Designed miniproteins, single chains, continued (4). Designs and how they scored, part 35

Each design is a single chain, and the fold is of that chain. pLDDT is the mean over its residues in the fold that is shown.

## One batch from the design tools (miniprotein)

Design m13268
Fold by ESMFold2-Fast:
Structure m13268 (fold): chain A 82 residues (1-82)
Amino acid sequence: NDLDTLLNNISTALNQRNSEVLYANINNLLLNYGNNKEAINSLLNLIANYLKTPVSEDLAEQLALLLEDYGYTEAANVLRNY
């Protein structure tokens, strides 16, 4: 399952503190699964669990800003419109 592969890659990148791999995989997930609410919820829960914080609009916006900083403007807009 391509989605499960992307989520596993994101989890691994978070644990390794590899920002380039992290945001590239988040970009791929958001561009291919942006209309899939379960996929976006899984992404946000994964990041929230890693950061020990609740899922919130603030977390989603902070992630969108980081995606824009990496040049992933389309993915950031997908997340903001979720």
Scores: mean pLDDT 85

Design m13269
Fold by ESMFold2-Fast:
Structure m13269 (fold): chain A 82 residues (1-82)
Amino acid sequence: MLDPLTLEAEVLLALGNMYYALGELFASQGDYEAAIESYEKAIELYRKAAELAREAGDEKLEKEAEERLKEAEEKLKEVKAA
């Protein structure tokens, strides 16, 4: 049976990846305001995914979410400097 916390963490990670991709798309078009909002949403979702993965004891998923979170935070800093 699939653990509900692991499943929720995976869904939140996937949603975070979607907003991260939207941030990249908006930044590539010069829409830095929309890019900032998209990266901020990705950061929020990745944080939640990491927390739920930790609660579920899924160390691999927790690490993946934390790595994605760091990448999104770095992209947010780059776009804010543009």
Scores: mean pLDDT 87

Design m13270
Fold by ESMFold2-Fast:
Structure m13270 (fold): chain A 62 residues (1-62)
Amino acid sequence: MTPEELGTRPISREEFDEAVYEGVRALIDAVAATYERLHGDPEAAKAFRERALEILDKEREK
């Protein structure tokens, strides 16, 4: 990695934590949508998404 490619400002701890939360949420949505598409089971995909988001929200509240 060359220093000349690091023209991006450092992110704060708060920005990093928010980006991680948003990234995990987007990943949960993508996994649920892919599962539904591959298996044709919208109820299982919905149940997975709802459960994963509940866990994520619970972790944020701690």
Scores: mean pLDDT 73

Design m13271
Fold by ESMFold2-Fast:
Structure m13271 (fold): chain A 61 residues (1-61)
Amino acid sequence: MKEIDVGMALILVGVANILESKGELEEAIRLLEEAAKIAEKADPELAEEIRERAEELREKL
């Protein structure tokens, strides 16, 4: 039971989305990478989705 890890990861994804909307792409990518690491043990599928999102943002840089 690692529900708090998933919750924390989703909060970081939310903050990263706000940073992306402000053009802070490097900071958004950093938070997504941290969120993926937190989610990895509790929900590996979520972690992969978050990493994929970070890769999409890297392509915009």
Scores: mean pLDDT 80

Design m13272
Fold by ESMFold2-Fast:
Structure m13272 (fold): chain A 64 residues (1-64)
Amino acid sequence: MKEEIEKLIKQAEEALKQGKVDEAMKLLQQASAKLQQADLSDEEKAELHRRITELARKAAELKL
């Protein structure tokens, strides 16, 4: 699960670099959904949530 979430985050970063904002947002939503169901430590969940939130903020800035 953690590896899948990290992969989705990385794919979202690449999508943002290519200007594919809508695709990046979908990938971040998938990562967030998987994170909610993931059996991870509180610290790992906090770190992944922070990364998802930062990328979502960047995507929102690029959208407009």
Scores: mean pLDDT 81

Design m13273
Fold by ESMFold2-Fast:
Structure m13273 (fold): chain A 107 residues (1-107)
Amino acid sequence: SLSHMLSQLRAERERELEKLIDAIVNALAKEGKITPEQAEKIRNSSLEERRKILEEVLGKDFAIRFDEAVTLAYLGLLYGVSRETLIKAIANLLDIDEKVLKEELEK
């Protein structure tokens, strides 16, 4: 029972993290910071490939901030930080419009 509940909570958290990452990438494309083709490539890439693409397109500083945003999202979901607080923090960290990020997450 407890083991099953913990497994379900982990799976749900992983799905929510994936949704947040996809929403961030889609928001970057919507704001014209990356192309739709670059967004698709990032979504389908490994962690290491994603970092390399982000460094090449948006620079090393942005790639570091993106990794920090993903870490913040993971920890926030783990510790039960509100969705609204996470969206605001991620948007501010990555210089994304909060409304654009929220709209992409709600798709």
Scores: mean pLDDT 85

Design m13274
Fold by ESMFold2-Fast:
Parts: structure tokens; sequence; C-alpha cells
Structure m13274 (fold): chain A 55 residues (1-55)
């Protein structure tokens, strides 16, 4: 349902916020790894937003 998709969107946004905080505290390879994970979450959010628009 649309409500389930919106709940998933909020969860992904919360996860991105946590990763962003950790990335700000990190340096070098650890920061790069966290930034890569943030990029992946951003892609998931874009795909989910498309599904919400279609629902």
Amino acid sequence: SRADLLAELRRLQAEMSELSIEAMKSTGDQKKSLMDRIFEKAKEIEELRKKIEEA
C-alpha cells in the first residue's frame, strides 16, 4: 500500500541521517565507505519515490 511505501521511505531517510552523522565523524577509507552507502540509500529513496508516485 501507499502507507507501507511511505513508512519504508521514512526508514530509509532515518538510515541516511545516521550514516551522514557517522560520515561527518569519519576520515579516509571509513568515510568513503559510509559515503558509498549513503549514495546507495539515495538511489533506493529515488526508486521508492517513483513507486509512490505510481501508487
Scores: mean pLDDT 84

Design m13276
Fold by ESMFold2-Fast:
Structure m13276 (fold): chain A 73 residues (1-73)
Amino acid sequence: ERKKLREELLKAIADILNAIGDIIEAKMKLEKALKEGDEELVEEAKKEIEEAEKKLKEAREKLKELEEKLFKL
């Protein structure tokens, strides 16, 4: 059980890193769209940032729950 919890903890960390990467890519896309004056692409990039930030929040909440089970309980 503890081994499985450690594996899920590592997976949650990987999910956080992937979400951060998605945010960075979406933010770079937004910056490029703003420089080019492409309002439609700006809106798409903002939506991608919002979705990636939501995934980051969910992954961080899962990590916190797993951390409590492994290190506090």
Scores: mean pLDDT 81

Design m13277
Fold by ESMFold2-Fast:
Structure m13277 (fold): chain A 70 residues (1-70)
Amino acid sequence: MEKELRELEERLEELEKESKDPLILKTVEEARELLEKAKEAEGEEARRLFIEAGQSLGVAEMGYWVEKKA
């Protein structure tokens, strides 16, 4: 899990640096909040929160891709 947490954190940081869209930044912040909750949780709860953080990040990444192509 620690390696996966680091990978998500790196992806969040990259998106924050590259995007200027307030909607994307808000979604990144929501994903980061879920990730912090996952760090404090254990077992199945930690896994669930981690998956939710990853899903939110994926949505933000897709939004950034659309923004970049516009």
Scores: mean pLDDT 77

Design m13278
Fold by ESMFold2-Fast:
Structure m13278 (fold): chain A 85 residues (1-85)
Amino acid sequence: ASDLQNKIEQAVGAVFNSPNLTAQEKHEAIANAALEQAEDPAQARAKLESLGYKYDEKTGAYIAPEKDANADPKETLKTVAEALS
């Protein structure tokens, strides 16, 4: 795993173990953790947008694509980390 993948996994560990969060909220937590841990936030934002994420100015967070609402958050983390590495 990349250093970025390991940092994201540490940041979202509690989120993955939360029974009260939807898959959508877990995907959004992964995207926001990736931006926080990324060496180049501008490049990270561009990569997230290429994956279909949209920035929500009201919350300051990225919203995951609707098509990924039922995807495994662990697979999404791997995809995001690989795209940003």
Scores: mean pLDDT 72

Design m13279
Fold by ESMFold2-Fast:
Structure m13279 (fold): chain A 85 residues (1-85)
Amino acid sequence: SLEEARKLVQEAKKLYEEGKKLFDEALNSTDEEKRNYLFTQALYKFQEAAKKIREAAKLLGIEVDTNKPLSERIKEIEKAIEEKR
């Protein structure tokens, strides 16, 4: 359903922003253990965001191009939802 797809996209956007924050913190860390931990947490957030975008795309009947950056995939699905409003 359209409302379920909208909810999934909102959750994916939140996870993506959290992942970016963790990734940026990792890049600025000089401690290898802390850096590795932060990268692992960022990857987990990005994976969860990607999963939710795949679920939203399936509900909308849209094919997800997995070769595109996650940020582009999120924008494409968000635009598709807005066009159905």
Scores: mean pLDDT 84

Design m13280
Fold by ESMFold2-Fast:
Structure m13280 (fold): chain A 68 residues (1-68)
Amino acid sequence: SSGQDALRKAVKAAADGGTLVVEVEGLGTVEGSGSKPSSLTGAALLGIGGEGKSLTATVGDTTYTGIA
């Protein structure tokens, strides 16, 4: 899905030192950091759990959007 593609790109961009903020319509927002890999996993799980919902993933000044 477009949300899975957005999430994959955002996680990759944050993987080794960035901050990732994932927001999914109706589910909420989770923040993760590349300096703490388990927190990136938590943010990614929110995106995966939001099937059919609008997804926004932000890393620094870059925003990735799609449908989860």
Scores: mean pLDDT 75

Design m13281
Fold by ESMFold2-Fast:
Structure m13281 (fold): chain A 64 residues (1-64)
Amino acid sequence: TADYEQGLQYLLKGSKAYQEGNYELAAKYFQLAADYFRKAGRDDMAAVADQLAQQAQQTLQQQK
């Protein structure tokens, strides 16, 4: 579905932002990925994206 495809696109964008050290942007993209996976009925993928968003947010907080 279109929602699943959008989830994958945001997951890739989040991964790239994370690799570049932009943890704020990474967390936002991973949260968007999770939202789209939930809309697609893919709770399994949404849970993974939620965990990645939490990891990005934790990394950001540790750098303060």
Scores: mean pLDDT 86

Design m13282
Fold by ESMFold2-Fast:
Structure m13282 (fold): chain A 64 residues (1-64)
Amino acid sequence: TEEEEKWKKLIEESKKKIEELRKEAEESKDPREKQRLLVLAEAMEGSIEIGKIVHKKYLEKEKK
């Protein structure tokens, strides 16, 4: 389904952004900036995990 393809793409793009944020945090010499980037990455990871749960529940409901 087109909607399923868009969802997969969104997850992949979000994972790449999280990886970029973590890399920027690792390369940052400013402790405050490093912490800000790590918090941002964790927030995005949490959002993805919630999104996956919601999407899985939606698919199960539609199929059953």
Scores: mean pLDDT 77

Design m13283
Fold by ESMFold2-Fast:
Parts: sequence; C-alpha cells; structure tokens
Structure m13283 (fold): chain A 77 residues (1-77)
Amino acid sequence: SAERIRRLAEAFYQAVKASDASEETIREVEKHYEATLAAIDAGDLDAARQHLTKIANIARKVLSDEELDALLAAVAP
C-alpha cells in the first residue's frame, strides 16, 4: 500500500540520517525519499517502489545487518 511504502521510505531515511554515512549519501537518500513521497501523491506507486528500492540499496551499504533487521521489524504489518 502507499502508506506502507511511505513508512518504509521514512524509516530508511531516518536510519541513514542517524548513521555515520556521509552528508553526500544522506542527500542522495533524501532525494529518493522526496521522489517517493511525490510519486505517492501523484498516485504512481510503480515510481514510488523504484525510488524506495534506491533508498533500500543505499541503506544496505551504510547500515549494519542488525540495524536493517530492527528497521524492517519496526515497519512490519
């Protein structure tokens, strides 16, 4: 659902911002986060999923396995 995509995008964005990732990496995630929200508002869930995938791929590079597991558990159904 759109709300689930929004929650996941927000959770990944906040986790990356709280990490030791570079300012450039945080800005890259922020761009995809804003694009995810814009796509949801436009009703384009395919575009929203594409931007969420970009966020998730960046998060996997900067977050530990434990941080990723905790994040996914927090946004579970």
Scores: mean pLDDT 83

Design m13284
Fold by ESMFold2-Fast:
Structure m13284 (fold): chain A 71 residues (1-71)
Amino acid sequence: MKIDEKEINRALATMYLALLARGRGEPVSLEDLAKKFGISREEVRELARWFAERGLLEYDEEKDTVRAAPP
């Protein structure tokens, strides 16, 4: 059975967002993340919202970007 690369890429995107939540970096575009991990912009948005609802990330809907939640 071939491993589903899209499922692996989704897991990697999730790990990246979890790591981003601990950083102080500039906002990252959801479009750039989608391209980087080869998943849909909508899938990245769902992950970003999940982290934002838990206070781990800040999601800017107008700019479609995510960053670490401010302290």
Scores: mean pLDDT 76

Design m13285
Fold by ESMFold2-Fast:
Structure m13285 (fold): chain A 61 residues (1-61)
Amino acid sequence: SMEEYLRRALALVDEALAAGASGDEIFARLAEFAAELRAEGVPQADIQRVLGEAVEHLESQ
C-alpha cells in the first residue's frame, strides 16, 4: 500500500540521518528504493508521491 511505502521511505531517511549519512547519500538510497518499487510494479505516480514526501521530510529536519 502507499502508506506502507511511505513508512519505509521515511524510515530509510531517519535511519540514514541517524547513521550520519550526507544528503547526497540519502538521495542515492531513495533512488535505489524507487528502483525497487518500480521492479515490484508500483506505478510511477505512486513512487513520485512517496519520494516527494520523503524528500520533504528530509528537508524539514
Scores: mean pLDDT 86

Design m13286
Fold by ESMFold2-Fast:
Structure m13286 (fold): chain A 70 residues (1-70)
Amino acid sequence: DSDEEAKKLAEKALEALRAGDEERARELLQQAISYAKNPDLLKALQGALEALERGDRVAAEAGLREAIES
């Protein structure tokens, strides 16, 4: 299930972001987006990536948690 792979990658992205590795978090988040088929999951992941690109780490973590819980 590609959505389950997307969620697993989102979990790894959240771990990387919490460790301060924003470059790794961005890479993992882009991979998660490529696996996501569910529109709500895809939207949450895209929102997290946009937040991370803007430097809003709190919003990025929130978006990743939302993606994982969906």
Scores: mean pLDDT 86

Design m13287
Fold by ESMFold2-Fast:
Structure m13287 (fold): chain A 99 residues (1-99)
Amino acid sequence: KEELKKRLRDIRTKANVALAEELAKELGIVPPDPTAPLADLVRYAFNVMDERGASQEEINRLIGLVLRAIGDEIEAQLKLAKENNVELSEITELDLEIL
């Protein structure tokens, strides 16, 4: 259903915005577009870290933030599946369809 596709886009966008906010708060990295796809946010953050000569500890913190964002998105997708009484595989198919 179109409603589920819209909810999946919202989940993805919220996860990316949350990651952008955590990057600013924890690492002082302000992405130019906080609604950008996860891969673009990660590439930008890694480039900023490299440019400023970040420590391994700071890089590990970035990795932790990225993993948390991915986990939160998966948890939101699982909740959406449960609330709509559908299998996670159906949510995954819809997510691939909306791209």
Scores: mean pLDDT 77

Design m13288
Fold by ESMFold2-Fast:
Structure m13288 (fold): chain A 98 residues (1-98)
Amino acid sequence: MKYIEELKETGRETARLLREELGDEASAEAVERLTEEIVEAIKKKNEREAALKATSLAMYLMAVAEDARLEGKEEVAERILELGKRMLKLAEKAIEEA
């Protein structure tokens, strides 16, 4: 279950970044919730649900990154996009491992 644990850890890092750098607790909570839902879908071997939720999380993080960019927080936006890409890749690997 290495990829599931890395996915959870990356989700926590992403939520912390949103909370500390953007003051966006609602987005941090959404990332935490979506990460838990992805993990639950993987554990149930529901590949379709896991893939859809992982894609939704990635799209959500792209929107949050765009908002951060519009506020002049370019470096934070880049970090959000990198973390979102990493989470999607980890979800794919966790689905294959399940």
Scores: mean pLDDT 86

Design m13289
Fold by ESMFold2-Fast:
Structure m13289 (fold): chain A 65 residues (1-65)
Amino acid sequence: AAMEAERERAIEGFAEGARDAARRAGLSEEQAAEAGAAARAAMRAAFEAPPGAGIDLDRVGALLA
């Protein structure tokens, strides 16, 4: 579905941003890949949480801290 495709695109965009930020910070390709994978997993989990079931913003914020 279109919404599912947009969701995956948003997740991948967030992961790409994390990788780019890690590379700009002087981290290795391996560390950038790890940062991207962690960001992808976190964002996917946030999108999969049912409405009202969790504090998605706080969880995402904690992962970005």
Scores: mean pLDDT 71

Design m13290
Fold by ESMFold2-Fast:
Structure m13290 (fold): chain A 68 residues (1-68)
Amino acid sequence: MGEEEARRKAEEARATASPERLEAARYTAEKLRGIGDAIQKAIDEASKKAGGKPTQEQVFAELSKQPG
């Protein structure tokens, strides 16, 4: 009688991850993807301006121009 109890608890743990927790997890994942995109754009722009490998300061300067 452990398998059905464990399976029910696992499904309840996902279903009772409150809607708030599931939305917070999705929001966090989307925010992390947005941050990744902003960093990549900053690297690309800094690389164009440097004509090669940018410095950390050049990347941060471009990142500071990004929204968010």
Scores: mean pLDDT 68

Design m13291
Fold by ESMFold2-Fast:
Structure m13291 (fold): chain A 81 residues (1-81)
Amino acid sequence: TRTITTTVLGRTITITLPAGQSSRDQIIARVRAAARAAGLSDRQIDAFIAILRSIMTQPHYTAAQAAAAIRQAAAITNRQF
C-alpha cells in the first residue's frame, strides 16, 4: 500500500493506493472520496476532478505516476482558486 498526501484548497487529502498498478477510474474514485472526507465542497471536488481527468490520459497508473498526476492537479486547482 502507498499513501499519497497533498493539499488542495487549504485541505489535506490522503489517498491510499495498492503498491502495484491501479486503473484511472479507481484512482479518480479514491481521490474524489478523499477530497470529500477532507471537507471539500461538491463544486471544489468537481473542479479538482475535472483537472485530474485532463491530466490522467492513460488507462492504468502505478502509485508513483498517480501521485505525480494528483499533485499536479492539486497545484493547478490551488492556482485557479
Scores: mean pLDDT 86

Design m13292
Fold by ESMFold2-Fast:
Structure m13292 (fold): chain A 67 residues (1-67)
Amino acid sequence: DEIKKLIEKAIEAVKNEDLEEFLKIMKQIFDITTDEELKELLKKAILAVNEGKLEEALKLLEEMLKK
């Protein structure tokens, strides 16, 4: 599953505090998914990272993996 692999890469980007890589991956997932609920979780994860809430972002990414 391409989306799951991208989410795993996004988790590593957040752990490495690599905001550029994280945003690139988020955009890739957003462009390929048709799941509106997943798109909403993507937006929330981006907002959390932009606010420096890395633990919240990781929880949101973990929730996305369960989809």
Scores: mean pLDDT 82

Design m13293
Fold by ESMFold2-Fast:
Structure m13293 (fold): chain A 118 residues (1-118)
Amino acid sequence: APGEVVVAFVEPENEELLDQVRDIVSAGIAAGDEDAAFEAVRKLVEEHELKTSPFAEQLARDLEAAIRAAHPDRKFALVGLVEADEETLRRYKEQLRAAIAAGRLPPVLAFRIEDAPP
């Protein structure tokens, strides 16, 4: 089956939601069920419509495209907390693209933007 990709960035007002995603990721890894962790994160992102700013939405679309190009048959869920201006987001986008190309991203990842290098 083709890979599924979910990328979302949340503003500081939704920090609690990032904590929920991190808990789901940790539980899924501990259980050895990355597919269940992916589906739980996908539902959480869809339910809360985590894309809030036009810049964050564009960043999410760009990274989603990069993940699909580099890993077409993998499921990926990437959720980031953004407290940042456009310059900071541009820098972290470059770091994330490099990690994606190198295959260093885990299938389900939640992070704060200052910790963006995986």
Scores: mean pLDDT 67

Design m13294
Fold by ESMFold2-Fast:
Structure m13294 (fold): chain A 100 residues (1-100)
Amino acid sequence: HPMPAAPVLSLEEAKELIKENLEKFEETGDDAYAQEVVRTVANAMQQLSPEEAKEFAEELIKEIEERKAKLDAAKQEKLDQVIAAIEDLLAAHLAEAAAA
């Protein structure tokens, strides 16, 4: 795929931003960091093949599940919402790829 004119996050940069925002969410409980994770995932998926998007989403969901196990119930509920949003983004990306 051609590189966009605007700065694009590499997959590695996206993974680092996701990790940073997950850590900040764990420390603060601020929904803004959880929303930033979803936004970064959506941005990263735009440049990925269906296979790459599946691997990315599956690895990220596994990491969030591991992080969730160490948190209180309120933070666990918010991370469950993040996981659901990632699954929805993956489903939409796969549907677009299947239609093409």
Scores: mean pLDDT 80

Design m13295
Fold by ESMFold2-Fast:
Structure m13295 (fold): chain A 52 residues (1-52)
Amino acid sequence: DEKLLKIKSEILGVSPINLDDDFWDLGGNGILADKLRKRVKEELGIDLPYSK
C-alpha cells in the first residue's frame, strides 16, 4: 500500500522502504510506533500492531 509506505517513511525519516521492511529494523521505537499507529488509524482506518 503506497499510503502506508509513505506514512512509515515520514515517521521513520527513511526512504525508500519496502513492504517487507520491519519497522523496528528501520530504527523505529515505541514513540514512533505509537505515532505510526495513530496516523495510519486516522488516514487509512486500520490498526497496526507495532507496539510489540
Scores: mean pLDDT 68

Design m13296
Fold by ESMFold2-Fast:
Structure m13296 (fold): chain A 74 residues (1-74)
Amino acid sequence: MSREELLERLKELLEELKARTTDPATQRSLDGLIRLIEEGRLTKGHVEYAYALVAEYGSEELKERMKELAEEFL
């Protein structure tokens, strides 16, 4: 998978997680990660943080998708 495709898939996943959460702090964290993707500023540490958020708040389907994406980034 290309880096551009990986970034789009990660953005889609984070937007889906954001739509399903009502916690303002989590929504702000997800917005920050989405912005970093859009600005081309995403680092490995940000991917690890995204993984942690998906592990805590995501469905099993979102967790599996994030695992596959994290293996490509990390």
Scores: mean pLDDT 83

Design m13297
Fold by ESMFold2-Fast:
Structure m13297 (fold): chain A 60 residues (1-60)
Amino acid sequence: SAESRKLAEELLALYLEAQEAGVGLDESLYPELLEKWKAISEEEKKRIEEELLALRKARA
C-alpha cells in the first residue's frame, strides 16, 4: 500500500542518516517511527519489510 511504501522510505532515510553519523538505529533514537510501526497491522508490517528490502537492493 502507499502507507507501507511511505513508511519503508522513511525507515530507509533514517537508516542512511544513522549510518552516515556512525550510529545504530534503536528505539531511543526513533521513538516516533516506532509508534507508527506499532500502530499498523501484521500484514502491513510484512509489506513494509518487503518494500524496505527492495529499496535496499536498489541502492546496493
Scores: mean pLDDT 62

Design m13298
Fold by ESMFold2-Fast:
Structure m13298 (fold): chain A 62 residues (1-62)
Amino acid sequence: MVEEARRAFAAGDYEAAAEHALRALERDPLNSEARALYLEAARKLGREGEALRALAAVEEAA
C-alpha cells in the first residue's frame, strides 16, 4: 500500500499514488509516510482541498 503509493508517485501517476496512500491511511491513520504521499500527490493534481477532506474522514473513522 505505502510502497505502491511510492512507486506510483515516482512514475508520475499521481492519481494512483493518492489512491494507494489513502488505502494505507484507512488501515493505519497514523502512517505519516502515507499521509505525506497522499498530500503531495493531491498537490500535483491541484486537489489539496479534496485531500484534506478525505484525511478528515479517515480521522473520523479512526
Scores: mean pLDDT 77

Design m13299
Fold by ESMFold2-Fast:
Parts: sequence; structure tokens; C-alpha cells
Structure m13299 (fold): chain A 74 residues (1-74)
Amino acid sequence: SMAKEEELKRKYEQLKAEINALYQRIASRLTPEQREEITKKWEDIVAMQRAGAPLEKIIEKLEELLAYLKKLEG
């Protein structure tokens, strides 16, 4: 439904904003290896989206990345 699609789009944008804000907050405390791992996870998500993966799957992967960043924040 259009309502579900709009809900998913809002969730997608909110997750991207939260991930970006959290990364900027913790980046100075991360090792080069941790930064590379985060970059690879992000690039994989971008590649999935460009390959036409469903938005629900992209959101799932963004939630996994956010959880990973929250663990690194403490």
C-alpha cells in the first residue's frame, strides 16, 4: 500500500540521519580498522539498494548497522 511505502521511506530517511549523526559523533574514537568495517557495511547496503533490493531489506541492514555503531559508542 502507499501508506506502508511512505512509512518505510520515512523510516529509511530517519535511520540514515541517525547513522550519519552517530558516526560523526564517534568517528574520532574509532580505530582505522573499525572505520573500514563501517565503510564496507555501508557500501554493501548502497550496492544492495542500487541492485533493486526491497526497501524493507535495506531498512533491516540499516538497523543492523545502527546497532553495530551503538555498540561501538558504548
Scores: mean pLDDT 87

Design m13300
Fold by ESMFold2-Fast:
Structure m13300 (fold): chain A 74 residues (1-74)
Amino acid sequence: MKVPSLEELLEGLDKLFEIYKEEAKKDKERALRQARLTLAWLRRELEGNPELSEEQKRELAERIEEYLKELEAL
């Protein structure tokens, strides 16, 4: 599916975060670098998505920022 719902996007972010959290246990610095690049790319893709409202884009961006902070706090 190319244009998932907000709920599906949040679920996808949750799964991606769990993957990076697990990788951070093995190599935190590499996992953080990879996560930042991937999440920054996702954020840019979401900003260009015409099916998402500005409110939905804001919620997704905030979730991405929360995940990056949590990974850094590990």
Scores: mean pLDDT 74

Design m13301
Fold by ESMFold2-Fast:
Structure m13301 (fold): chain A 60 residues (1-60)
Amino acid sequence: MEEVNEVLSELLTAAVELSLLKRQGAPEEVIKEAEERLEAAQRRYDELEEKILEILREIS
């Protein structure tokens, strides 16, 4: 449960930061770093989703 909140928070924060940086016209290097952070957060979310689905199958 705590892992879900952390991963969702990271995903949301990364998405918001990327959007703000693009709107502010930040340097390409800064935008690239934000994109990499968002991609990493999305990967962690996907892994967590798979684990949740596995648990749900076990208790059903």
Scores: mean pLDDT 78

Design m13302
Fold by ESMFold2-Fast:
Structure m13302 (fold): chain A 61 residues (1-61)
Amino acid sequence: SELEKRIKELEERAKKLKDPKDREKVYGGIERIRELLAEGKEATAANLIDSTEEAIDSIEA
């Protein structure tokens, strides 16, 4: 699915983060996204994907 593709892209981006604390925070966000999807809360999961992407963009800036 499109959401699964976005999650995989987040995982790959997270692996490239230099600070272990930043990686841990992003991995926590990804786990929460997976929990929401397991609960069928796709809209909430998509919003958290957007927020996590913005967080990585901020870290990479």
Scores: mean pLDDT 84

Design m13303
Fold by ESMFold2-Fast:
Structure m13303 (fold): chain A 78 residues (1-78)
Amino acid sequence: KEYEKIIETSKDPEKKAEAYKKLGEEYYKQGKYEEAIEYYRKALEIYKEIKAPEEKIKEVLEKEIEASVDFLKDIVLK
């Protein structure tokens, strides 16, 4: 996958964070919420390390929260 290649080959932490975010979105669309949360957390960690704009950090945090809510609904309300 293109995002996996970016993670493996890119030395740009912003590109890696974006790739992790996109990978999280792909897992979220598949209903794999736990994996989506892990990739969003990886993106968030990188964005925090590079002191990315708050807007980018907020965007990923909101996606992580949404995936976490859907994960809890999937395991609790099944």
Scores: mean pLDDT 79

Design m13304
Fold by ESMFold2-Fast:
Structure m13304 (fold): chain A 82 residues (1-82)
Amino acid sequence: DLREEAIELAEKALEYAKKGKFEEAIKYLNEALEKISEVSGLSLLEIAQKVGELAAELGGDGTTEKRLIGAAEAIKKLAEEY
């Protein structure tokens, strides 16, 4: 299930972000975005825009860690809608 795969990848990204492993977090976030694009039929650009909007609504400070955590949580929330 592509939706469940996207959620799993986003959870991995979240864990790596919390550990300060930002390159690995970004890798898993990109993989999760690709899975959401496949499930939704939306382009990667459209999914990235929706994730950005949701991450802004979830709040957080301007640190790289908080931004990556926000993106991962936004991807998980978006995946649950498909």
Scores: mean pLDDT 77

